# Ledger of designs, part 11: designed miniproteins, single chains

Each design is a single chain, and the fold is of that chain. pLDDT is the mean over its residues in the fold that is shown.

## One batch from the design tools (miniprotein)

Design m360
Fold by ESMFold2-Fast:
Structure m360 (fold): chain A 88 residues (1-88)
Amino acid sequence: SMLAEIQALVDAGKAFADKAIELVTTYTPPSAAKDDLLAFLNAAKAQLDAILQKALTSDDVDLQEAKAQIQAIGAAVQKRVNDFGLGS
């Protein structure tokens, strides 16, 4: 179902963000760029949770739009992690 696809995408996106947070926290020195990235990743996780909760609890949610939003957040997370690894 579309809702099961949304759940799987949120779970995957959060797992990726959690792994990025772990690696950045463990293997990089303190910097403003690190603080900005960690804040972004935590905000992205919160956005994914909010979209999923709305999809689970509201009859007015367009599930196709929710899926597109989750995919866009995932792409933004990947870009920010890649940019940090290339620029720092």
Scores: mean pLDDT 85

Design m361
Fold by ESMFold2-Fast:
Structure m361 (fold): chain A 104 residues (1-104)
Amino acid sequence: SEIEKAVEALRAGEDATADSPEATLMLSLIVQEAARTAREHGPEAAREALDRSVKEAQKLYEKMKSLTPEERARILREKLRAAGMTDEEVDAVLRQLGLPLPKP
């Protein structure tokens, strides 16, 4: 898959300095959302979504090392919801990462 190749290339470039599993997960989920957009809304919409999301992921990666677990959880929650995940799906991902959940 072209999207999987792009993720692998970006991850390979990041692996030399990457020590944040949250940043890696964010990038993977953003690319997955772009793939979903391509299937539902066509390749132009997917390219726009991927470009925007990759730029945002780069900014987020720079911030991740200075963020608290609560701040990381908040940003990931916002991005996962923007990617079309339900609150229940987002909470499941945050639980798997060991990040704090928002109060019910």
Scores: mean pLDDT 62

Design m362
Fold by ESMFold2-Fast:
Structure m362 (fold): chain A 74 residues (1-74)
Amino acid sequence: SSLDEEIEKLLEELKELAEKLDLSNPEHQRMKQGIENFIKWVKENKENMSESEKRTVKALMEHEIKELKEYLEK
């Protein structure tokens, strides 16, 4: 579905943003681990999600992407 395609694109964007984090910084290491765990969870569970749950996950990913972009621009 188009929603599944949107989720896949957001997962790739989160992965790309996580790769910009500075691994010498312990806070960035924790953030990257959290993002990678979230990506793994979505990939493992998305096929069992209702459309409503997928829309919620999409909204959460869009929020996290916005927050992470803002954090990286500081």
Scores: mean pLDDT 85

Design m363
Fold by ESMFold2-Fast:
Structure m363 (fold): chain A 86 residues (1-86)
Amino acid sequence: SVKEQAERFKKAALEYVEIVRARLRDPSTTAAQLATTAETMKSMRRNLREMAKAAGMDEATVKKIEAEIDDAIAAVEAAREAREAA
């Protein structure tokens, strides 16, 4: 069902945010890897809005997940720029 797909997507998105946070803690992660990660997260964010709307997720839950993704994207972009400058 659409609700089951949205729940799996939510779980996968939050799990990927945790993987991203681990990559940010690893100094061996390259700027190129972070650039790919940022693009993947931006794609997830676009898809999240569509899935959440279709599944009838409450606005507070959607905003919370969007905020976590946005915070992670900002951290990835900052780390990418820093590692490219090094």
Scores: mean pLDDT 81

Design m364
Fold by ESMFold2-Fast:
Structure m364 (fold): chain A 81 residues (1-81)
Amino acid sequence: MSEEEIAEKILEEFKKKVEEAVKNAKSIDELIQQLTEISKEAYEKLKEKIKDENLLKKAVKEMDSYAVRAYIEYAEKVAAE
């Protein structure tokens, strides 16, 4: 398996966990805690398995962007209620 395929699988699992956190979190604080833990786990996996520095940076940027977008979407939904 290529490092690119490994990074893609880690990001896919990360996105799935983020979606579950958004669905199950009862408050913004709980979501932040869950997103922090999920991001830390994904980053540790990426750092351990991906040796290509450019690929690692790209994967981390995608991970961060996805988490921020999920947080904003949740916050907007809570503000509308």
Scores: mean pLDDT 83

Design m365
Fold by ESMFold2-Fast:
Structure m365 (fold): chain A 81 residues (1-81)
Amino acid sequence: DELLELMLLAEQGLKASEAGRNSNVSPEELKRIFEENDTQEVRDRARREAAVITAGMDAAESGESPKRAQEAGRRTGLSLL
């Protein structure tokens, strides 16, 4: 469910921001993994997931209500289907 997933991602984004956590995966390493699994399916999924995460993070940073964060992610995810 995109709404539940967005909520979880918004909460994870807030927690990550508070904890100051960083990814241990370099951009070069991430690109290599992407190239090894570069299929249309992987690209579409990654694009959709990134959009949902971005929308959720933006809403969380703005202090928006959970309902608004869910709507933002839902619309973004659906527009990429």
Scores: mean pLDDT 54

Design m366
Fold by ESMFold2-Fast:
Structure m366 (fold): chain A 83 residues (1-83)
Amino acid sequence: QSEIVEKLVDKYPASTFISVLAQSSDPQVAKLLLPKIVQEENADELLKDILKLTTNPELKEIVEAILAQPNVEARLKAVEELL
């Protein structure tokens, strides 16, 4: 549910939303959370946790493409282009 995530995303650390993102089929949840996650100090760990928890092949492909990027700026661009 994107509306609840949008209200809470600024109040809680990105790690709070990993399970929600991994189980969500709503692309708006990914659009809200992935830019925040890639800017975290532990972004690689959080992205790998999403890959472990998700059964959505589209989200797996997006997260793998983000992990392949060399820096935060390139990862943010990949999120924008893939979503």
Scores: mean pLDDT 77

Design m367
Fold by ESMFold2-Fast:
Structure m367 (fold): chain A 61 residues (1-61)
Amino acid sequence: MKEIDEGLGRISESVANLAIRRTGKEDEEESKLYKQSGKLYEKAGNTEEAKKMYEKAKEIS
């Protein structure tokens, strides 16, 4: 369901942001979390947030 997928996308994004803040690292694990968040936003039909998540993942790589 779109609303659930969007919520999961927001949670994944928040987890990635918190991980970066706590560890001070931007690495492959954080990049994967942003890609996962982007996929969830895309499934929810929120293409704008999905694009932002994919861009963040690319910047970390």
Scores: mean pLDDT 69

Design m368
Fold by ESMFold2-Fast:
Structure m368 (fold): chain A 76 residues (1-76)
Amino acid sequence: SLPKEALEKEVEGTMYWMAAFLNRGTPEEVEYLRKAAEAFREAAEIASKSDSPLAKALARAAREAAEIAEKEVEEL
């Protein structure tokens, strides 16, 4: 089973990522990308504490999403 807190942070990260897309080219884009990266990092940390295959998959996906968001901030 997946930790509920990890899923909540993954959803939060996804929502901020979508907000960044809708605010492309504005100062708000950077803020949303930073919040997305933070939420994805927290999701990965929480999920990494579980040995279930689904939790390991979530931790990997969340870490990759955080890295992409962080790179987007650096490119702006």
Scores: mean pLDDT 87

Design m369
Fold by ESMFold2-Fast:
Structure m369 (fold): chain A 63 residues (1-63)
Amino acid sequence: AAVAEGVRRVLGDKEVTGEQAGIAAAMFGATNEQARRVEDLAGGPHSKITGEQAAEAARAAGA
């Protein structure tokens, strides 16, 4: 998906929060519902995940 690819490019190997992962997904065209789903899949807004995990969450959210 185009959103997951964009998230991977921007976040890469960076450690990010679930909130940042959701925001990145929205920047690449995810709906507000999909962005919220990305944050939930990441473990919530204050979770710590990799950019790769953020991209997987975006794909799983249907973005």
Scores: mean pLDDT 82

Design m370
Fold by ESMFold2-Fast:
Structure m370 (fold): chain A 96 residues (1-96)
Amino acid sequence: SAPPLAPRKTVLTVKISLVPKKEYSEEEMKKAQEDYEEALKKALTMKPGEEVSGSAIFVDERGNVYEVEVKFKMTEENVLEVEINLETSSIPADEL
């Protein structure tokens, strides 16, 4: 038999914000990528009471930039709370 897995509940909150257009340097995008990867690695090993946050920057085929901030929190009751905040200056309106 597999080892007993503690019951886990996941709560997901997503927030989308339209913000003024931001320009990111290559260094800022690289730092965001590294911070995101570190946050994911920490999230895989989280213990009850721990919190991990990270951000990622995505660029679409039209050069529109999206900043995603993610926060993971493991409660003392083994509930995984995930908050995603998406910021974009792009109105996806020119193609409908």
Scores: mean pLDDT 67

Design m371
Fold by ESMFold2-Fast:
Structure m371 (fold): chain A 93 residues (1-93)
Amino acid sequence: DDLQRQLELLNQLSDEALRFMIPLYERALEVYEKKGDKRGIMNVLFQLGLMYERLGDKEKAIEYYERALELARELGDEEMVRLLERRLEKLRS
């Protein structure tokens, strides 16, 4: 499971490494937005959400997950919709 591997890798990263990676992912988001690559946009938004969640920034994690969820619904990605809904429910609890 690629998603499980991504979560395991994030768990191995320090807060300093996450803070270094965030600007790189924000740049990747701009690139995918300019290309109109909805799948790429969704994936980067999800990864930004995971990074902010790991840093304890619930507000930003929720913002990125909500944006990713809108795209997941548009793309008909039912697995990603379910995952994002569960993560948002946990963060809002």
Scores: mean pLDDT 86

Design m372
Fold by ESMFold2-Fast:
Structure m372 (fold): chain A 82 residues (1-82)
Amino acid sequence: GAEIAALKQEIEDLKKEKDELKKKADDLNKELSSEVSQTTDAAELLALKSKYSEELSKLNDEGLKLDNKIGELQNKLFELES
């Protein structure tokens, strides 16, 4: 019914959001590698690593929240379809 269609749409939207987070993490890792290879100053290198570590940690936290939400909705969808 309408509830199943709505749940499927919400799950798909959250999966797309998670794919976007993966792309952001991949881009950040690529940027970090590029900047590290071009940086010879030790203080700037430390600052870069700290900045990217913080940003990657935030993306990991967001990803975990999305995984939990997707799992909850997916379980509810299976219950409604069974």
Scores: mean pLDDT 85

Design m373
Fold by ESMFold2-Fast:
Structure m373 (fold): chain A 114 residues (1-114)
Amino acid sequence: VERLLEEAREKAREALELAHQAAALASAEKGASIKNLADGTLALIEAAIDAVRAGDVETAREFLEAAERTYEKLAELMTEEAAKNPEIKPLVEKAIELFREALELLREAIERAE
């Protein structure tokens, strides 16, 4: 379980860095929204990881579900912006992929902790 949690955290943090880079190249308004959603997604992933480590699997599942919802909004917004700005497309695609992988690893860790 711990190895899955550490890998999820590493992928989520890398995804955040790429999302911030994409946000910096987007319009000011869209960039702020991308940054806020990315920051929120990471915060929820880290909260879920901490809950798993504390043995609170129910709370971890709630944070995971919240992270999945913020991720969906982030992925939609970043994909729309990438369609208008080809320069950010590689950053967006990699950030979306890494957040998705982090959420998958976190879900597996929660299932194994039950």
Scores: mean pLDDT 89

Design m374
Fold by ESMFold2-Fast:
Structure m374 (fold): chain A 80 residues (1-80)
Amino acid sequence: SMKEIEEVKENAIEVLKLMKENAIKWAKTNKVSEEEIKELEKIFDEGIAKIEEAKSIEEILKVMEETKKEIDELVEKIES
C-alpha cells in the first residue's frame, strides 16, 4: 500500500541521516580531508533524494544498498 511505502521511506531516510551523521563524526575524528567529507555528504544526500522519489519498497531497498556500497568504497579509498 502507499502508506507502507511512505513508512519505509521515512525509516530509510532516518537511517541514512543517522549514518551520515556518524560518517561525518568518524571522518572529522580521523582527520579526513574536507573534500572527502563533502563527497561522503554528497553520496548520502543523493541517496536520500533517490529514496524520496522511489515508488516501491524494492526501489527504496535498492537505493539503500547502492548508497551503502558507494560509502563503503569511498571509506576504503580514504583508509588506503
Scores: mean pLDDT 88

Design m375
Fold by ESMFold2-Fast:
Structure m375 (fold): chain A 96 residues (1-96)
Amino acid sequence: EEEEFLKKSEEVRKKLLDAIREALGPGMLDFKVLEEKKIEGNIYEITLEVYRLDRQRRPVARATVKTLVKKVKDENGVDLYLPIDIKEISPAERVE
């Protein structure tokens, strides 16, 4: 059922956020989609660039994340990315 898929997706999402925070440290995070690559059907590999921001909202560290997601539309036709698997999290690097 859909509820079981959403529960599993939520667990992957929490694991992903925890891993990102472990890599980048605590603070404000910003996300940018770099690439969306179709694997099959509605399954995509999404490449995200994640930034940690300082108090002035300037990026101070970044990491690249690759995740498998199931792309679905909500009731309003907005794309939802339901995480299925974490493929890669790059080492964090300092932003100038």
Scores: mean pLDDT 77

Design m376
Fold by ESMFold2-Fast:
Structure m376 (fold): chain A 100 residues (1-100)
Amino acid sequence: MLSREEVLEIAREFLEEFKKKAEELIKKSKDENFKEAVKELVDTVEEIVKRLENGEISVEEAIERLRELQLLFMELYDKLKNNQPVDVEKIRERLKKILE
């Protein structure tokens, strides 16, 4: 079983890699709604990592929420590839549920 400290290190590495991938997607998109959705998704990943660092959520909850955020990121990437519109308000509702 991974220690809490080891999971925190993994979560921080995940956040840094996530930020890099998000920045690349933002640069490739001309859709301001898409850029906004990606930025808010990054902010949500950062918030989950901070809550884990502060002991506000369990390791198990953090892993589950980060997995949901990874899936949402993949959905946004697929929308970018297919030139599909992004509903920022629906993304915000999904992000709020992940934080609750």
Scores: mean pLDDT 81

Design m377
Fold by ESMFold2-Fast:
Structure m377 (fold): chain A 106 residues (1-106)
Amino acid sequence: MEEVRAASRYSADSIEAAGAYVDALIKDKAELDKRSGATGARLLARTLESGGSESVARALARALADHIKRSENSEEVLKAAEEEFRRHGRVADEALRLVREALEEL
C-alpha cells in the first residue's frame, strides 16, 4: 500500500516532465524543418545562379516543395525559404516561382 503511494507521486512529476520533453522535441523539429528549408532554398538559388541544369533546378524545387508540405509548420518553412531566396536577389523571383509551381502540382 505505501509502495503504491510512492509510485503515484513520481507518476505525476514524470507526466509533467514528459510533457515538457515532448514540447521541446516539437520545437526542435520545427527549427530543424526551417533550417532544412533554408538549406534547400540556398541550393536551388545557387543552381540557378550557376546556370545549372533546368531539370536539376525543377527537381530541387519539387524536393523543397515536398519538404514544405510535409512540415507541421509549412508556412514558417516557406517563409524561411523566401528569406533565403531574397539573399540571392538576381534569381529570387525565379526560385520562388519554381517552388510555388511545384507546390501547386503536389
Scores: mean pLDDT 78

Design m378
Fold by ESMFold2-Fast:
Structure m378 (fold): chain A 70 residues (1-70)
Amino acid sequence: MEEVLRAILIFLDSAYASLTTPEAKEVVEQGRKEVLALWEQGSSPQELMAVVLKTVQEVKRIEEEAKEKE
């Protein structure tokens, strides 16, 4: 399970570094904090992954909306 947490945190940190939109970066930072909180509570890898997927989906919507608005 620690390997799964490590992989998720590396993924989120890489996503944060790759993003240029401040709002999207904040979403990734909040997702990272939520994953850590769930891990401390003894949550399953499935619950951790659900937070990651929600974070990725929200980031994608923010970036797509920013591209539509000139």
Scores: mean pLDDT 79

Design m379
Fold by ESMFold2-Fast:
Structure m379 (fold): chain A 90 residues (1-90)
Amino acid sequence: MISDDVPEEAKEDVRLIMELIKKSKAKTLKELKEYLKKNAHLIKHPVLKLHIEEIETLNDKEFYAWLLSIADLGEDEEAKKKIEEIKKNE
């Protein structure tokens, strides 16, 4: 179930980001960042679009923290596990 801290209009896009992470075949944080950017056109909410644009400016540590934060908001344990597996492979 998605966190109540997420605005109603952003909930669908948070779910979409979780699905993108889970479907990603990325082995590194860099590959995951590139995959999310490639699919950024699917995000409709303006604030989440800005966040996806900003991931280009994040270093690996900041990007990992952002991924864990968004997965926590999405309350998606499978997406969180995928993020942790990608980090472990580096």
Scores: mean pLDDT 76

Design m380
Fold by ESMFold2-Fast:
Structure m380 (fold): chain A 85 residues (1-85)
Amino acid sequence: MSPEEALEKIRKLIEEMKNAVEKGDREKALQTLIELSKLLKEAGVNDEEVRELIRKLAQAIGKGDSETALKLLDELYKLVEEKLR
């Protein structure tokens, strides 16, 4: 998978996850996070920093903290974009 293809797929999953978080759909948000985590591993973006952000995201979603979850999603996307250069 090219870095451009990986980034586009990751962008779509993050957008889907933001929509689920905004709607308060915790189950869908967590399922999308599992898919995102698998895609990040496949793209070679699975260092400790990325894993920590995913862990914090799962915790924020589980608590219904939409504001923190959306902030962490933005941070994750920026980090992934930098690593796929």
Scores: mean pLDDT 83

Design m381
Fold by ESMFold2-Fast:
Structure m381 (fold): chain A 78 residues (1-78)
Amino acid sequence: MKEVEEMAEQIERRLVEEGVPPELASIAADTAAYLYSRGASLEDVKRAVAAALVAMGVPAEEAERIAELAARALAELA
């Protein structure tokens, strides 16, 4: 639980540094950290993050960009 929260905070910080709005960065980071903690692959995490953002009304191209950044941040932390 705490380790997943710390991972999410680190991913969120990196996304904000890359210019992602804090609200979207938080959702992307929480989704990525949670799925990774459940054994999801980086590719599955990327796909799920993009889908979650699209469900919130984010354009598909921007959602895919944010998902790529989240997966990259996660890979660097793992």
Scores: mean pLDDT 83

Design m382
Fold by ESMFold2-Fast:
Structure m382 (fold): chain A 78 residues (1-78)
Amino acid sequence: GDLVAELLEAIANGDLEKALKLADKLAEKTGLDAEKLKKIVEAAIESNLEATTAEIAKKTGLSVKTVRKIGKKLMEER
């Protein structure tokens, strides 16, 4: 299933509830850290996808390296 595409669409639409639910499902299926993924999702919606990786890292308190690593894993799970 294309959970990554559904998650990105929910983020683009600002649908926080749907995005968080999809983030949990994606984390369960892929073994990604659900807490980190949810923080990135919240920051992405807040920034209306205009935020750079550095801005998302700043807003979430995660390292830039961690945000990039999670983003790369999301791309690989397509």
Scores: mean pLDDT 68

Design m383
Fold by ESMFold2-Fast:
Structure m383 (fold): chain A 79 residues (1-79)
Amino acid sequence: PAAPEEELIKQAKEAKEIAAELAEKEKDEKERKILEAIANEDIDGFLELLIENSKKPIDEKTREVLERLRKVLEKAKKE
C-alpha cells in the first residue's frame, strides 16, 4: 500500500499525463493552453488560464482533468 503523499503524487502525474494527451488532440487554442500548462507542471499558469476562460464553457474532458488536478492540489495545500 502506498503512503498518502505517494497516492496524491500518482494522481497528479496521471492528471498531467492525461492533460498532455488531450492537449495533442485539442483543436481549441485556449483549452489547449490550459492542458499544456497542466502537462508542464505550471500550476500557477494553469490556474490563471482557467480563471480567464471561466467565462466560456470548458470541454467536459478538460473539466474532468482540471477537477482531478484541483482536488490533488487542495489536499496538498491542506497538508
Scores: mean pLDDT 58

Design m384
Fold by ESMFold2-Fast:
Structure m384 (fold): chain A 66 residues (1-66)
Amino acid sequence: GAAYEAGYEAGYKASLEAAKKGDDDQAITNGVKAGIEATRKAGGSEQEGLKAGIDGAKKGLEEAKK
């Protein structure tokens, strides 16, 4: 749904930015935090935000390694 998509996109963007700086651990952490915040703002739960943030963060990390 829209809340998961918002969290995924936020997690992706945050992790991509951190990973481009060479910090893979920080990429996941930043992505998860951003995903939770975005999902909650869109009306989703914290648990949904955690999943969306993790999924988005993983995608951002992969894109940074291209």
Scores: mean pLDDT 83

Design m385
Fold by ESMFold2-Fast:
Structure m385 (fold): chain A 66 residues (1-66)
Amino acid sequence: DAEALGRRAAEGLARGEVDDEAAAALDLAGRADPARATAIVAGLATGELPVEEAAREIAALAREAV
């Protein structure tokens, strides 16, 4: 489920902890659009991007990669 993976990835990044499923979701997002994936990671790291919004964006990118 892309939405569940996106949420897991965003929450993991916000906590500074990424498990295997979160890493897989980020890899798919990076394959679909590396520039957007990088911006999402940076936004979460700086607190500029809300976790809920990042989760939706990661899920959308992961869906595009398949």
Scores: mean pLDDT 78

Design m386
Fold by ESMFold2-Fast:
Structure m386 (fold): chain A 61 residues (1-61)
Amino acid sequence: GEEAVPTEVQQAIARAGKRVLDETDDPLALTAKELHERMLEVAREMGAPQEAIDLIEKGLE
C-alpha cells in the first residue's frame, strides 16, 4: 500500500488537481503532461510539501 505517503502530501496533490480543474474552462482539452505541469505550478503556489511536488514531477516522467 502507498500509505507510506503522508496524508498531508496526498491532500496537497488532490487540492492542486482540483484547483487546476476548477480554473480550466475545458479540462478535456488538457494533455496528461499539461495537467501535471499545471498541478506543479499550483502546488508550488500553495506552498505544498516538497514530497508532493516530487510525486507530481514523477508523473511527468
Scores: mean pLDDT 73

Design m387
Fold by ESMFold2-Fast:
Structure m387 (fold): chain A 65 residues (1-65)
Amino acid sequence: SKLEEALKIAKEKAQRLGKLAQETLGKKATVTVEQLDDDTIKVTIQTGDLTQTYTVTVDQLLAAA
């Protein structure tokens, strides 16, 4: 259940980040959420020629919600 909640939060935050990037930069942004293991989620943000990758834990995502 914690993992499902964390994945939902990660996807919702990813969707918000993509929308903010489009509104702020006028550039198409793609945000990808990938589960690495039971405790770790990878978030990749692609904006034009820039790619940023973040690794977050399930507990960190739940605490941030």
Scores: mean pLDDT 75

Design m388
Fold by ESMFold2-Fast:
Structure m388 (fold): chain A 107 residues (1-107)
Amino acid sequence: SDLLLDSYATAIAFADALGELARKYGYPEVAEAAQRLRDAFIDRAAKALGVSRETAKKILDEKYKEVREQARKLAQNYFDELIKKYGKEEAMRRLAEGLRAAVEQLR
C-alpha cells in the first residue's frame, strides 16, 4: 500500500540523513548502521509486496525522492537535540545502537 511504502521510504530517508550527519562528525559506523537498516527495509518491502529486492528498491527510491527533504529536516533536529542532551560521543553511540536494534526488529 502507499501508506506502507511512504512509511518505509520515510524511515530509510531519516536513517540515511542521520548516517550522513554522523559521518560528517567522524562516525562512519553510524552511517554503516543506517545502510544496514536501509537494506533491511528493502528486504521487508520486497517480502510484503511479493516482488524482487531490485523491484522493491526501485519503488522505494521513487518514494524516497518525495520524502527526502522533510526527512532531512527531522533528522537534523533529532541529531542536534541528541548531541545537546548527551554530548557528541554518547549521542553517536546511542544512534549506532538504536539503528542496530531497528535492524534486528526487522529480521
Scores: mean pLDDT 84

Design m389
Fold by ESMFold2-Fast:
Structure m389 (fold): chain A 65 residues (1-65)
Amino acid sequence: SPLEEEAERIAKELEERTGVKVEAEVRDGEIYLTVSHEDARKLAAVALLAIGVGIETGKVFARVK
């Protein structure tokens, strides 16, 4: 699935750029990102979703833990 490829690429990109582990999962046609970091997880989730490769299927959900 193109979404699964996008999710994996985004997670790897985020991890390399921030040094923070990011988990991306595709569920029901949507990409869920989970970031586990106290310093700037909110900013990382939002900014990296915007910077990341355009998710053209139109649905991305960011979850911060």
Scores: mean pLDDT 61

Design m390
Fold by ESMFold2-Fast:
Structure m390 (fold): chain A 90 residues (1-90)
Amino acid sequence: MEELVEKIRDLLIKAYENGLDEEKIKELDELVAKAYEAYQNGDYEKAIEYLEEAIKKLEELIEKSKNPEVVATLQEMKKLLEEMRKEIES
């Protein structure tokens, strides 16, 4: 779990470097942080809820983004959020 969070944070930095808005970076980071905190507290249902919210926000950003490097980074991030969700559901 911690390794997935670290990878997502690396991808957030990469998305920022490629021109994703700082407010969008902050929103995604906050959702991932809340998901991880809920997971650490044993609230797996709440952790999944925050991950689903982050995935939906990523899907919107992917569809609206015109930068192919940002799109690729957000798609990788979505994959890691789906992997994180699977770990919690297991």
Scores: mean pLDDT 84

Design m391
Fold by ESMFold2-Fast:
Structure m391 (fold): chain A 81 residues (1-81)
Amino acid sequence: KEELPLIVNNRLNAFNEDTETQFTFEPSAIEALIKAAEGDARKLDWLTRRAAGLAFLENKTTVTLEHVQKAIELSQKEPEP
């Protein structure tokens, strides 16, 4: 249970180091990511980076539930990694 939020935080830290931007996830956004990933760490990593990217495109550093929902929608319309 605690493992998945740690993976999100570790990947977010790596992403923040690469982009020089510090992102913060709302608790509801983290819960939505975990639910959508269904225990798949690769899918969790992909959705996490996509949601953070969407927030960044909107000039925001806080990733919300809406960003996660949009990332899930886009993953259904685009080829999955």
Scores: mean pLDDT 69

Design m392
Fold by ESMFold2-Fast:
Formats: structure tokens, sequence, C-alpha cells
Structure m392 (fold): chain A 63 residues (1-63)
């Protein structure tokens, strides 16, 4: 799975069955980003940027 796919899947799992505020949603995106960055130290800046953008877009679509 790409970092973008991992971000989207982890975000959807953490959102499942929960009612989240915009701030809580953005906090989840940040937490998953930090997890992915730590787990994938070889990831390029472009891959990390794409993952963050995908997470933000999923969060905005939820709101």
Amino acid sequence: MSLTELMVERLKEKMKGKTLTPDEMMQLVREIFEELRAEHPDASREELKAAVLAGVNVGLDYL
C-alpha cells in the first residue's frame, strides 16, 4: 500500500462509529501522518505530502 492508501485507511478506521468535530478530524490526520513518517523514514517528501493531502480531503468530505 502507498502512504496515501495507508493514511486514508487508518483515518477511516479511526473515524468509524465516531462523531468528530473538525478539530478532532484534523488531529487524527496529524497523528496518522506522524505515525506514517516514523514507520516509513525512507518515504519521500512528495509521498508524505500526498498522504497528508489525501487525509485532509477525506476529512473535509466527512464534514
Scores: mean pLDDT 78

Design m393
Fold by ESMFold2-Fast:
Parts: sequence; C-alpha cells; structure tokens
Structure m393 (fold): chain A 92 residues (1-92)
Amino acid sequence: MLSVKELIDKLKELVKQIKKETDEEKLMKIIDQAEELYNQMKKLGASKEELIEALKLIKEGIMAALKKSTDKDFILRLIGRLLRVIGELYDL
C-alpha cells in the first residue's frame, strides 16, 4: 500500500493523463483510478487537508475532461462525477 504522499503524487500523474487523453472510455477509467486513490487515502487516515488536496486534483481532472468533451451522454457522466467530488468537499 502506498503512503498518502505517494497517492497524492499518483493523483497528480492521473490528472496530467486526463488532460492529454481524448478517448472517453480511457478518460473514465483514469477518473475511476483517481477516485480509488482517494478512497485509499481515506482508509489510510489522511488528514482533512490531504483529502481536500486530493478532491481538488480530481475536480481539476474532471473539469479538464468536460472542457474538451462534445458528447452529451459523456458530459452527463462527467457532471455526475463532478457533483460527487463537490459533495465530498462540502462534507469535509
């Protein structure tokens, strides 16, 4: 299992991958990986500040995907993921 710092570093790598990726299914898989890293951080007892940093990174990735997406159904899927991240941030 990676440390919280290593999980944040991996999240930064995934956000960079999201910004470069054009395939919708690959984009969703990278977002799924980012959410899984966040869940691992929670399980490790990451601080509120570390969880906020992780959620902001995931939000940045999803917003980047939204900005370049043209398919309505894919945009709605991304909005659903974004709302989940915003909900988690609000609860912190």
Scores: mean pLDDT 86

Design m394
Fold by ESMFold2-Fast:
Structure m394 (fold): chain A 68 residues (1-68)
Amino acid sequence: SELEKKMEEIEKEAEQNIAKANAEALKKGLQSGDMQAALEEAKKRQAQIIGDASKKAGAAYQQLLAQQ
């Protein structure tokens, strides 16, 4: 369905963004020597990415409800 396709796209985008955030955390941890702080930052970024994905999913759902 249209919604399923849209949800799949949103999920894959979030998944890729989380992977990038984790890679950045590893890089920062290696540069600073503080892996704990870098991992905490990555977790905050993950929460934001998930939040953004949820908003996009909600918008797609509302669009379907509004359609005739």
Scores: mean pLDDT 81

